# Designs tried in a protein design run: designed miniproteins, single chains. Part 30

Each design is a single chain, and the fold is of that chain. pLDDT is the mean over its residues in the fold that is shown.

## One batch from the design tools (miniprotein)

Design m1021
Fold by ESMFold2-Fast:
Structure m1021 (fold): chain A 77 residues (1-77)
Amino acid sequence: SKREELEKELEEALKNGDFEKAAKIVLELIEERKKENPEVPKIELATDLFEELSKRFPELSEKLREVFQKVVEELKK
């Protein structure tokens, strides 16, 4: 699925330290989640996604935190 491909691409971007690319992928994942949950604010979807990914990829948790800081900044614009 598109979600599975995006999550794989996100893992590669995080491992490569490409936080700008990782942030763009996370924003796409949030947009896909928003289509399924139109009533839920994007900030809340971002928080849920961060917690879910941090549990699945604990070794990448620090890099995920940096990426989600960029994502939250974009969502506030």
Scores: mean pLDDT 82

Design m1022
Fold by ESMFold2-Fast:
Structure m1022 (fold): chain A 118 residues (1-118)
Amino acid sequence: NADLMRQVASGRLSFVRLMVATALREAGDEESLKIFEDIVKEREPEIQKRIEELSQEVQEKKYTPKEIVEKAFELTEEVVKDLLEELKKRLPEESYELVKRAAEEALKELREHIEENS
């Protein structure tokens, strides 16, 4: 259902955001944290639009919970990839590698949870 898509996609993106922000805070990289938060805010309307479009598709095509979970993960991977491409342009190399590692670890944890609950 549409609400499941909204909840799953939003929850997963929030989890990735939290893991990246935590890694930057623990590194004491306040400048890169601000840049990361600014980019996320700039992209939030487009991300929300993509979630709503997939939620509409889920409602119209009556996807199964398993299909919803997989579609939400695909959206999460695409959003993270787009964010990392923008961050690579705006962050110092060391800060970018930290963010990339945190995002990749978050995506791995999300994929493992999908496989365990499928």
Scores: mean pLDDT 86

Design m1023
Fold by ESMFold2-Fast:
Structure m1023 (fold): chain A 63 residues (1-63)
Amino acid sequence: MITSKDLARAIGIFLDPEVQAAVAGDGEKAQALLESHGLKGISPEEAENIVKFAQLMRDPFAA
């Protein structure tokens, strides 16, 4: 189970527009990036949802 602190950290990573462009809505790439930062136990689908949430946090009209 992901903690609130780990979730906040994941969202922070995906708030970077260059990171969002690099993962390009790909949950597998998003998961791999999170795992490279030590965030394990996140599925590709969950990672994709975190990316979408971070996009909405930056620009609600971009998604």
Scores: mean pLDDT 74

Design m1024
Fold by ESMFold2-Fast:
Structure m1024 (fold): chain A 68 residues (1-68)
Amino acid sequence: MRKELEEALRKLEKETNMSFSEEERERIFRAAEEVKKTAKPKEGTPLSPYELVLAALTLLEAEREGFP
């Protein structure tokens, strides 16, 4: 269970006034996990859950221009 990712996404939704469907949320969580696994390693600075969600959204916006 990705409780921290869920809370980070909820905070992001409040900040940006965006709303996501369950399928979109799952896609975001999947992308966040992929970023965590295959992300570019930065020495000394690990990624936070909030940063993982942001990276997932930017990745999805770049590769998936809108959800079909």
Scores: mean pLDDT 68

Design m1025
Fold by ESMFold2-Fast:
Structure m1025 (fold): chain A 108 residues (1-108)
Amino acid sequence: SSQIELEVNTIKERLVAAFPEKAEAIETLFRSRKASTLYRFFNSLLGADPDNLNIAGLARLAKLSVSTVTRLRDELVAILGEDAITRIAEIVDEVNVEVLREAVEKSV
């Protein structure tokens, strides 16, 4: 649970750094959801095609309801623009690579 919260907060910080003019809207969105919900949604983007986003497919990958995924996608697009999902997927991939590298280093 603590690891999920750390990863979600890291994604939030990277988004705020990329879109400082949207910082308050980003902070509000992240406060409006459980870290586990945001974590599942963000990680599902790595298995989805951001150029051809299928909400039902994304919901299945995230193990979330279609309603939850639709609201998150719509809110993120409203805040960050039409490229929101692509930008978020890039940030999530970077964060996951860093977390995996740290986990491997800690195991040695």
Scores: mean pLDDT 80

Design m1026
Fold by ESMFold2-Fast:
Structure m1026 (fold): chain A 75 residues (1-75)
Amino acid sequence: SMLEEMARELERQREELLALMKKLNVPEEIIKEVEEAVEIELRAIREGRPLSKAEQERIRNAQRKLGEFVKEKEE
């Protein structure tokens, strides 16, 4: 299905992002939170459901921590 194709593409992009984060020596704690955030998004896509408020907050927190580490903040 289209949703499963989207999920597979996101998983591929996740692996590339993970490799990049490791190359840049991003702390393991931040890498773990980013991985957990992507896994939450993948589950929602596969289940065909919207993200809950709590799930959205976890994703935002992971993105914020990664952004703070790389010292790049976009508005």
Scores: mean pLDDT 78

Design m1027
Fold by ESMFold2-Fast:
Parts: sequence; C-alpha cells; structure tokens
Structure m1027 (fold): chain A 108 residues (1-108)
Amino acid sequence: SLEETLSEEEKQAHEDLVARLKPLAEKMYEIEEKYPEDKEKRKRLYKELLQTEAGISEEEAERILRESESGMEVLLQAGLLLARREGDETSVRALEEQRELAERLRAL
C-alpha cells in the first residue's frame, strides 16, 4: 500500500488527514445512498457539507464541485485544499499522487 512506502512522520500526517476527512466521507456516502439518481441534489448537499463541516468557502466549494466528476474527486479536492491551508506538504503530495493514479487508471 502507499503507507508502506512512507516515513513515520509521513504516515502520521496521512493518518491525521484521513481521520479529518472520514466524517465528511461518511456524510457524502449517506447523501449518495439517499439520492443515487439525483446528481443536482447531491451537488447541492455536497456544497453545503463542504461549507459546514470542512470550513470551505462557497466560492471554493463551487469550484471543487465544478471540477469534480465523482464524490471521490470532491473528497480529494477538499483534502488537497485543507492540506495546503495547513502547509502539510506530505499530505498534498500523497493526495496528488492518488489523483494522478486514478486519472491514469481511467485512461486504461
């Protein structure tokens, strides 16, 4: 796994970010379960969730939703923004590598 290649400090930073994102991810999964066919309703609820739970501005939340095709991409973009705000370069790198890997797999 990715964690097997990281230092102890890098592993801890990654675990801390995952722990911060877990409640957000769980609420997004609940939204997806409740509104599986209503993409516009999900986007609206994701925007509200990003603002209320993650402290992301309306403008930043709208940008994330515009640039994201899935709930996973919303989470990755939110995680990147939060990691950049904290100056957590290790988590920024890990999340960017996860995003790049996902994009490469889609191209296969």
Scores: mean pLDDT 74

Design m1028
Fold by ESMFold2-Fast:
Structure m1028 (fold): chain A 60 residues (1-60)
Amino acid sequence: MDKDIANLEEQARLAEEQKRYATAARYFALVSELYKKQGNDEMAAEYQRLAAEYAALAAA
């Protein structure tokens, strides 16, 4: 699971560098879901917030 989270964070960072904000938002949402499945509600909430912020940037 940690490897999966690290991979998704890497994909989110690459999407952010490419200004693919919708893609970055999707990867952050996936990271949030994985933390929620681990019972890490704090990290899940943080990544859900990031997903929402990047989704808003994609809509601008």
Scores: mean pLDDT 82

Design m1029
Fold by ESMFold2-Fast:
Structure m1029 (fold): chain A 80 residues (1-80)
Amino acid sequence: SEVIEEARELLLTYSEEEVLEGVRKSLEALVRFAREHPEEARARLEEILREMEQAREAAREFPEVVELLEEGRREVEEIA
């Protein structure tokens, strides 16, 4: 998945601060998508949540990133 590949490359190439900023922007885009297309987000909810869990595992050594992913997951679930 693009989200997992992007998260992996960020963790290997960038500082924790840069990773945090990238994750925050990606989550903002995901939440915007869910709000603009709630039916589509609902139809893809299981897939989205699975990708977010994989991203959380990839970022497990960065607690601030994990916290952002958990918050984003809750917001997407609430919208869908």
Scores: mean pLDDT 74

Design m1030
Fold by ESMFold2-Fast:
Structure m1030 (fold): chain A 59 residues (1-59)
Amino acid sequence: SQADRTQERLTEALVNAAIRTGQIKRPLEALSDEEKEAVAQEMLERNEIFVHDTEPLEV
């Protein structure tokens, strides 16, 4: 569905942010769907602290 596609794109954006910041040293293509979801969840938790002081992560 459209909602599922939106969620997938959000996950990819968060994983790309993690790669760019050095949280992950593997490229997006090398990660499984399970790994991408876990990384995205971790990034959201970390962003919860930073969002208090900075703008939200751009998707």
Scores: mean pLDDT 66

Design m1031
Fold by ESMFold2-Fast:
Structure m1031 (fold): chain A 122 residues (1-122)
Amino acid sequence: MSISELLEEIAALPQEELQKLLSTTAGSEVPITEKLKLQQQVLELAKKLKVKGLSIEGIINVIKSLPPELRYGLLLELLRQKNPELIAALPEPLQEIVEEYFSGKLTSPEFEEALEQQLLAL
């Protein structure tokens, strides 16, 4: 299964269903998988971008909190949603790398390497 397919599956989960799941697990009856954790992070980031409250540092910290293999997939999903505030909030080097990937100039491995190098520099 590709990272894109995993993120699509996670993003397709309704926010109301995730909220119900979290509300019914006040003690531990439903195990929280890495899929649910990643979905929660994506939804929280998307919410904050919509309310114009998320700083650039906040965006970078969320991305850095993910395993390296998931960072590029999250960034791609957020950009596919055409959120102007996210695009404007990205550092220029990250924005350039993403534009090169969408234009087909970078392969997925090259994009991952470039993204990791830039995140380490931040």
Scores: mean pLDDT 54

Design m1032
Fold by ESMFold2-Fast:
Structure m1032 (fold): chain A 107 residues (1-107)
Amino acid sequence: MENFQTLLHYQKKIKNGTLSIEQEVKLTDKEKIDKLELLNNIVDEQIEVPDKTKVKYFISAVLNEVDLTDEILQGIVALITGDEEKLKELDDDTLKTLALAIEKADK
């Protein structure tokens, strides 16, 4: 439950434009770079937030902290789109991994 509450807290930060991150994290893994491009397109096309640039920086930082799986990718999409129902469908290990990565990303 605490991990889920962490994700909800960061959904609110995304929506309110209160993310602390100021710079993009440079990714070196090709799969993570490809998924960052996909997620950045979702931010540009599907999301209404005050600071899309900070959301993109935040996504790059989260991707840098995780071992990328389909479940992690689905979790990031649900987080940035505000899909609380999809976040509830994530397993406990995925929720824990995302919560830790998210807290570390927003420095």
Scores: mean pLDDT 84

Design m1033
Fold by ESMFold2-Fast:
Order: sequence, then C-alpha cells, then structure tokens
Structure m1033 (fold): chain A 73 residues (1-73)
Amino acid sequence: DFINELLDSLSKEKWEELKKKAEKFYEENKDVPVEELVKKAIEAVEEAIKEKKVSDETIVLALAAGKAVRDAE
C-alpha cells in the first residue's frame, strides 16, 4: 500500500521539511504551467507506485502541484 509506505517512511519532522521544500519548489517554478506540473507529478507518483518506493522529490513535486492547482482556482 503506497499510502501506508508513505506514512511509515515519514515522521512529523520529515513532513514539515518536505512541505518547506515543496513551497520553495513552487516559488522557483511559478512560471511552469499548472498542467505541466500536474503531469510531472502524476508521472512521478505512478513511477513510485510501480517501483514500490517513494522519493522525497516525488512527495515535494506532488505537494507543489497540489498547491499550484489550489492557487489557480
């Protein structure tokens, strides 16, 4: 289960670190179209599920894409 693996791999401190990294990634990538950011996030998540391993970069990208979608609405 991808979600259980994610929760088991992440402490509260690690979640705070990843959220800060996601905010920085979002600020650095403001010029990237929301649809492109979402596509990259989906591809990264699908690869993580296939490999049964989630990277910090995948989580950061997913969080940043989610913020971009919310801010675009």
Scores: mean pLDDT 74

Design m1034
Fold by ESMFold2-Fast:
Structure m1034 (fold): chain A 65 residues (1-65)
Amino acid sequence: TQIDQLQAMLAQNEAAAKRMRELRDEYMKHSDDPRYYLLALLYEFVEGGSRLVAERIRRKIQELE
């Protein structure tokens, strides 16, 4: 169903967001290097975008229920 497809997409998005958080945290450990600090900020930004995508998918599921 459409709901099943959206739930699968939500699960995939959550897994991707978790990986982005792990990468952010890893690079943040090396924040004394400006390059690693920038990478940490970029992964933080991508993770933030993933949260917004997840919210929109959840809203769509609610509309279909």
Scores: mean pLDDT 83

Design m1035
Fold by ESMFold2-Fast:
Structure m1035 (fold): chain A 82 residues (1-82)
Amino acid sequence: SMEDLIRSLELLAESAAEQGLENVAEQVRELADKAPSMSNEELIEAIEELLKTVLSDPSLTEEQKFTLANGLHHIRNLISQG
């Protein structure tokens, strides 16, 4: 559901912020805010772009990349199952 999607995005943003990753947290919060106005295809594309950004960021540790990528994959699966 959209409510579950927004909740998952908000939790991921909070987790990123707690790790000091404010740019990632802000991008995820912005996606949560825009999600109700987006199509499923646009949501999947936005998640894939965030995943690409996270995995290619040299300033992130491998543990941070793993945690954020797992969260984004979970959210992508929620969109695909609706």
Scores: mean pLDDT 84

Design m1036
Fold by ESMFold2-Fast:
Structure m1036 (fold): chain A 120 residues (1-120)
Amino acid sequence: SGAEELLAMARAGLDRLVAAGIISEAEREELLALLAEMTQEGLLEVLRLIKEIIKRLSEADARALAEFALSLAQAWVALLHGEIPEELEALVRRFLAQEAPSKEEILAVLDEVIEIVEAL
């Protein structure tokens, strides 16, 4: 199912982030538990937790975690709503086109994603 494929993709991405030292195993388990709820509230809590993790990371690690978060948000919103809002697609495209976003720019993008998801 789409949900099983999404959760498998999320697990693979989170496992890679743990292997890279970007997040802890405890953070991976918390994020996966929230995602497994399959709710909008669960997704919002995931995005908020990722935002808090990003605040303590280097710019490069923050970017890697944010790219994961954006891909996850797109896939999750498509599953919940059947389509990805144009605003979210445009935001992800703009972010991925940047070679070296600052931490402030990364956090601002996450705030915009959270606002888009809250409005669904």
Scores: mean pLDDT 87

Design m1037
Fold by ESMFold2-Fast:
Structure m1037 (fold): chain A 93 residues (1-93)
Amino acid sequence: LSEEMKEEVTKSMILIGISVLEIAISNSDLPEDVRQQILKLLEQSRKYLEEGNIEKAAKYLGEAYRLLKIAEGEDPEKAQQESEKMVQSLISG
């Protein structure tokens, strides 16, 4: 039962993350192709949450975050590391 509550919290955190990135993208001056790629990754994240695949949902959210940070001018290696830390936090917490 406690583990089920942790799963629901993780799902909520991923949904919040998707919404935050959608807002960030809406307020960012991104190239249209980059915007569409990030939105597609966020749709995949939502789809995997619906399937109950939390690990894949978190990974797609992390990939969307990575692309957004790179598009905003972040170093690709740093964006990858930050994305991996976010995914691990979501999967482990």
Scores: mean pLDDT 82

Design m1038
Fold by ESMFold2-Fast:
Structure m1038 (fold): chain A 79 residues (1-79)
Amino acid sequence: SMEKIEEIAKKYGLSVGQLLAYIYAKETGKTDAELAREVLESADPLAAQQRIINRGKEIASTLSDEELEKIAEEAVKDA
């Protein structure tokens, strides 16, 4: 649920958007630089960012709480 995603993000010092973008990156194999390029090179950067966030939410809904926490821990280690 969104509530659980918010709790995990807060626990690891991430914004919800950062956690969702990282989930999308991990699932698609994209780097942070590739995600930034996807947004910046879009005709509508805000819509591109929102698509990434929405897709991250869809992927997150298929993951267990334990899998979400592992992804958040990995995101913090990469920072």
Scores: mean pLDDT 79

Design m1039
Fold by ESMFold2-Fast:
Structure m1039 (fold): chain A 71 residues (1-71)
Amino acid sequence: SMEKKKLKEKIKEESMKLFQQLIDQGVPPGTAIGQATQHAADLANKSGVFSLQEKIDLLKEIIKELQKKLD
């Protein structure tokens, strides 16, 4: 659905924003990825609209996007 797609994009955006804030504060990249990914998981769980598989797929996408920022 359009609503679920927008929520997914919002969760990615919040995760990327947190990652950047942590890097700017001098947090090590591995720790920053871990914390940003956990934040995304918490937001997805709180929403109550994602299946387990949809959460796994969302978190995998976020991890890949965060890893690209280290290039």
Scores: mean pLDDT 87

Design m1040
Fold by ESMFold2-Fast:
Structure m1040 (fold): chain A 62 residues (1-62)
Amino acid sequence: SKEQVLEAVKKHVEYLKDQGYSREEILEEAERMVNHLSKFYKLSEKEKQEILEEVRKYIEKL
């Protein structure tokens, strides 16, 4: 589901931050992960864009 994708990406973002990756690297990897998981879960373009927006806001707050 959309919620499962969002939570999985947020968890991975936290992991990357803990490992010392830059904000730019985290954003690039998070967007890649959202694209991959959205295809796997057959999410709509609208749902994918909503997840990307939430993920970007989350990363900006790091």
Scores: mean pLDDT 85

Design m1041
Fold by ESMFold2-Fast:
Structure m1041 (fold): chain A 70 residues (1-70)
Amino acid sequence: KSPLEVAEEIGKLAKELEKEGKLDEETLELINRIGVAAALGRFDLARALIERLKEMGYEELAEELEKILE
């Protein structure tokens, strides 16, 4: 996948999660930062931010994001 394609998939996921209203603003901002890192081709940074999501208790969401980066 191209960096832009990965970022677009992450952005779509972020919008759906925002509509659900279950995540706080900090968590949504972190997901958006993962998308920006991916768009810049910085997959090392994107993965580091995904690990932060796991530490925050969002393990299943982190796994979903990791699949998008593959």
Scores: mean pLDDT 82

Design m1042
Fold by ESMFold2-Fast:
Structure m1042 (fold): chain A 80 residues (1-80)
Amino acid sequence: SLAEREVESLERLLESLRWVKENYPDYMASLTPEQLAEMRAFLDRVVERFAGDPKYAPRVRKIAEEIRALLDEIEAQRKA
């Protein structure tokens, strides 16, 4: 289903971000405040879209929390 593909895409995004952070931290540090804000807005929209879905809401929320944590670390590195 479209919902399954969207959740799988979000899971792949988390995996990709973790891999890039570990292997190419300089690239992660190059992400702009605007790009980070766009990613946060995207995550908020996905969480809201799935909030009423008992099958996907827990998975989407957990993945979004993990991605937000990575974005927070990237933002902290930029400010340092």
Scores: mean pLDDT 83

Design m1043
Fold by ESMFold2-Fast:
Structure m1043 (fold): chain A 105 residues (1-105)
Amino acid sequence: MDEELERLEKELAEALKNKDLKKAIEIIEKIGELTGELKGARNAQLMLAIEFKDAELLSKLAKISKASAKKLIDAYENKESTDELNAALRAISAGDYAAANAHIA
C-alpha cells in the first residue's frame, strides 16, 4: 500500500507540473480508493477543475450544468468567498447536487 501510494503521489506531482488535468484527476481517484479518503479525493478533483478554469470537467465531476460550473469558476477567480459559494462547494463534496444547484442559481 505505502509503495503504491508513494508512486501515485509522484505521478500526481508530475501530472500537475505538466498541467495534465485528466491524468491528475485519475490519479487523485486512485489515491482516494487506496486510502479510503473518497470525499477528500473528490474535493481535490473539484478544486483542480476550478483552479484550471475547466468548466467542462467541473460540470462532469460535480454533475451540475456547464453554466453553473462557469459561475463557480468565475466567483472563485474573483475571490468572491461568499457563503453561497462555500455552501455550494460543500454540497458538491457531499454529493448533494440539488442543494449545490440551489446555492449557485
Scores: mean pLDDT 72

Design m1044
Fold by ESMFold2-Fast:
Structure m1044 (fold): chain A 96 residues (1-96)
Amino acid sequence: GLLEAVEAAERELERLLAEAKALGDSFAATVIASALKLVKEAREYIKQGKVDEAKFLLEIALGLVRIGRGVAKIAGDSTSAELLERAEEALEAALG
């Protein structure tokens, strides 16, 4: 269900955040940490039955990651672009 999908996205974003930090990629780490905060808030809304509010937060998280990926691509930062592409895929999977 939606809760399990959001929890899967949270785990993937935590893994990607650890990878960004290990690579010294402060840009990807900042974007992923911001998205992760919104995903954690969305999970709490789902537990309260507030599915529409949760989906709105997930869409904001997806928007932040997409903007970050675009910035990384323009800057020629392939490492950040690849990390943020994987973050985007995790959030898209959570939203359906």
Scores: mean pLDDT 93

Design m1045
Fold by ESMFold2-Fast:
Structure m1045 (fold): chain A 87 residues (1-87)
Amino acid sequence: LDLSPSFRLIRQLLQQSLDILRQSLSSSKEDAQPLIDQGQQLFQQALQLYDQGRSQIPPEFHQPLDDFLAQAQKEMDELIAEAKKKL
């Protein structure tokens, strides 16, 4: 079973989420909230895909992916907090 597409999609959604949140930091107050909402939605989609596909991912990738998700969550929380200061 080729798991590369699922892993790439999860990573892509996480990266897109963080990129959109970074965009909210440079956006107007009016545009910031929709971008924050979009970023959070993409992040939740990535988490759901990982949870649903976890059993199909080789065990050796579980720890690196869990660590990557934890780091992405921390970065997301920090970006959202910073963006909300503009609202």
Scores: mean pLDDT 77

Design m1046
Fold by ESMFold2-Fast:
Structure m1046 (fold): chain A 85 residues (1-85)
Amino acid sequence: SLAEKKKQLMEAATKMMLIGSKLIQEALENKDYDKKAQLTELLRNFSREFLQAIADENIDKAISILKEFQKQLKEIDPSAKEVEI
């Protein structure tokens, strides 16, 4: 169902946001302010765009946004854990 797909996507997004938040904290602890700023901007943009896609019930766009966010997290930090979408 649409509701079940939304739930699964929201759970994946929540896991990715937690991973990103942990990477921001690690960057801050290492005084890597450029990486912290880059990750913070990425998470802010992701949250806004993903929630809008979910509100619009555009599941294909929400999946695309999740995949792009995961790719960009890995490009910034190769140790970033992967989440099943």
Scores: mean pLDDT 89

Design m1047
Fold by ESMFold2-Fast:
Structure m1047 (fold): chain A 94 residues (1-94)
Amino acid sequence: SSLSEQLLRQRILQKHEEFLKRAREILDKELAPLYEEMNALSAEMDAIAAKPAKTPADVARLRDIMARIARMMGELILALLDIKEKLEKEEAEK
């Protein structure tokens, strides 16, 4: 019946909203430290880039920051995979 279909649609929407809320909570919590570090490194790069003349130490620091950002991209991918595994496990245990 039309009423049965409407109730099914409401249940699907409710479960989808609950899943999205939980996913956002996990993302915000687990990625916050990476976002903070990326913001700090970006600000430091901008400060060095703004200097009218760069010292060899400034150039070395930029290379170190770029190497750290490359490692953080790997850490971000691993964190996203861990979040996916956690969400799949929580859904399976419901």
Scores: mean pLDDT 81

Design m1048
Fold by ESMFold2-Fast:
Structure m1048 (fold): chain A 91 residues (1-91)
Amino acid sequence: MEEKRRRAEELVEEGIKAAEEGNIEEAYKLFREAHELDPEVTKEKLVKAIKEAVKEGNIKLALTLASIYSDLFPDDTKTISELAGLIKKAL
């Protein structure tokens, strides 16, 4: 339903803020809740946030978000590898 997608998007935004503030445990909690509501929008928004963090030179945020991504989507090995490659090139 549309309500679940909107709530998942809000939780992803809050999770990114928590990760930026170094509140890693809260970020994990928020992203897991978003994943339960709408895994596809969570995947889309999280991948976008990781790429933006790399673009902005915020490698610590990119690594944190990529770690969360691999925990939420462990079978998405292709995307995990692509994100790891982007982060390595930025180092």
Scores: mean pLDDT 85

Design m1049
Fold by ESMFold2-Fast:
Structure m1049 (fold): chain A 74 residues (1-74)
Amino acid sequence: GPEPTEEEVQNLIESHGLDPKHPISRKTATEVARELLQAKEDYRRGRLSLEEYQKLLQEQAERLLKAREEAEKE
């Protein structure tokens, strides 16, 4: 699958209020960035509908928020 750039990972960390130094934040942001790049490619190739693509974007955003909450509990 496509590999995200460091800038794409950092953008997700900053836009969702994650701790950039926390290993869970970096790992989750990297995995989400990969899934977003894959979803964009699948949408571009007609393998996902607009509604399916938007649902995946929402699910990945919620995953980032959950990771932030889990890191903040410690």
Scores: mean pLDDT 82

Design m1050
Fold by ESMFold2-Fast:
Formats: structure tokens, sequence, C-alpha cells
Structure m1050 (fold): chain A 94 residues (1-94)
């Protein structure tokens, strides 16, 4: 549990850095992602997710499920939904 929390703290820091990088491409307060930023944001978030899942030795099916949920959330334009899927993934490991 302690190792999982440490990995999650590192992932959270990287997610915060991505949010800062894309702050001008997300509508303030609502987390709505600009169309032009969706592809790059998807790649950045999935990279963080893949690294996090690997470090916690997540089951392949669980990894595939959350990877798809995160991708869909970004495609639907919701940064907050994508971040919620990361949080749900973390909770599923506890």
Amino acid sequence: KEKIREVWEEASKKIKEVMEKFKDKVVSGEGIIEESAKEELTEELLKIFDETAEKVNADEKLKEEYREKIRKAVEEGSLFDALSEFEDFYQSLL
C-alpha cells in the first residue's frame, strides 16, 4: 500500500505538470478540453498512466480498461472526467 501511494504521488505531480502545460487549452473552471489539444493531451495522460500501471504491476485487463476510460474522457472533452478515471484506478489498487 505504501509503495502504491508513493507511485501515485509521483503520478499526481506529473498530471499537475500536464495540466499546467495545457492550461490555455482547457476552459477554466469546467475542464473542457479544446479540440486542437485532445490528441496531445491524450498521449501525455496515457504515458503517465502506462508508467504508473507498470510501476504498480497492475493486471493487464485493469490497465486496458482504465486506459480506454481515460482516452474516452479526453475525446469527450472532459479533463475532470479523465482525472477522475485516474483516481478510480488508484482506488481499485487499494
Scores: mean pLDDT 78

Design m1051
Fold by ESMFold2-Fast:
Structure m1051 (fold): chain A 100 residues (1-100)
Amino acid sequence: MLDELVEKEKAGTATADDYLEVALTTPDLDLAVYAAREAGLLDPAALERLVDHPDVRVRAAAAGMAAVHGRLDLARRIAADPEIPASVQDQILELIKEAE
């Protein structure tokens, strides 16, 4: 998976679906967070799959991308998650205010 993604990135052919698959399947949480941001940036439809991710850091990354794309409904849903650290929740809420 990772090697295939790296080769596609080098070729400039990596898609939102490629990043989404990595974000949903990788045991490397840092890679999952990176892939979630890239997937959400390339295709806002990917965000609906990422907001329910089991890792809180991936959900937080999805909230940031949701705010960028005007998906304030998803951003607010993640900001209400008690597992999100208070500092990260404050950042998400600030992005929502800026987008309104």
Scores: mean pLDDT 77

Design m1052
Fold by ESMFold2-Fast:
Structure m1052 (fold): chain A 87 residues (1-87)
Amino acid sequence: SMEEILEEIEKLTREILVEMARNREPDETRQRVMELVGKLVQALRNKDKEAAKKVIEELREFAEESKNPKIRELLLKIVEIGEKALK
């Protein structure tokens, strides 16, 4: 269900924020994660597939640029969940 999808995204986002705090990541990096996840959640709630696809692509690019392997893994899990939600 959409509710289960959004709950999993929220759970993964919390894990990312904990990891970022633990590693003292820059504020800009945390803000970017919050911005992208917020846009994804909004697009999914609005059933806007084109907006969701754009955000998923931006999240994937951000994940690939991440130097922290755990943050990269968690971001890619959000990407997978988002892609499955569009099926």
Scores: mean pLDDT 87

Design m1053
Fold by ESMFold2-Fast:
Structure m1053 (fold): chain A 109 residues (1-109)
Amino acid sequence: MLTPEELLEKGREHYEKGLDALANGDYEAAIKHFEEAVKYFEEALGPDHPEVARAYVLLGAAYLKSNDYDKAIEAFEKAIEAARRSGTPEGQEVLDVAEELLKIAKEKK
């Protein structure tokens, strides 16, 4: 079992690699990296943390870019849940972004 610090480090590595893949138009790689980032952040921080919500927002964005609107909607809904349950100002910022992206994903479906 990894320590919380090791889980956070792996989550950050995958988050950064996902951002690089997304910027390069490699949406399949971006999705895989953001899925790993979500997993590691949830294990380290719990599901109701702003970092988990941010990772779900980027996972949803990668799905939007790959035209997988159903999975994008699911990811944004999970981001909204995590952000609301965090009870933090950082969570509120992520919530506002996730709600707007959810609206866009539903309009494209």
Scores: mean pLDDT 89

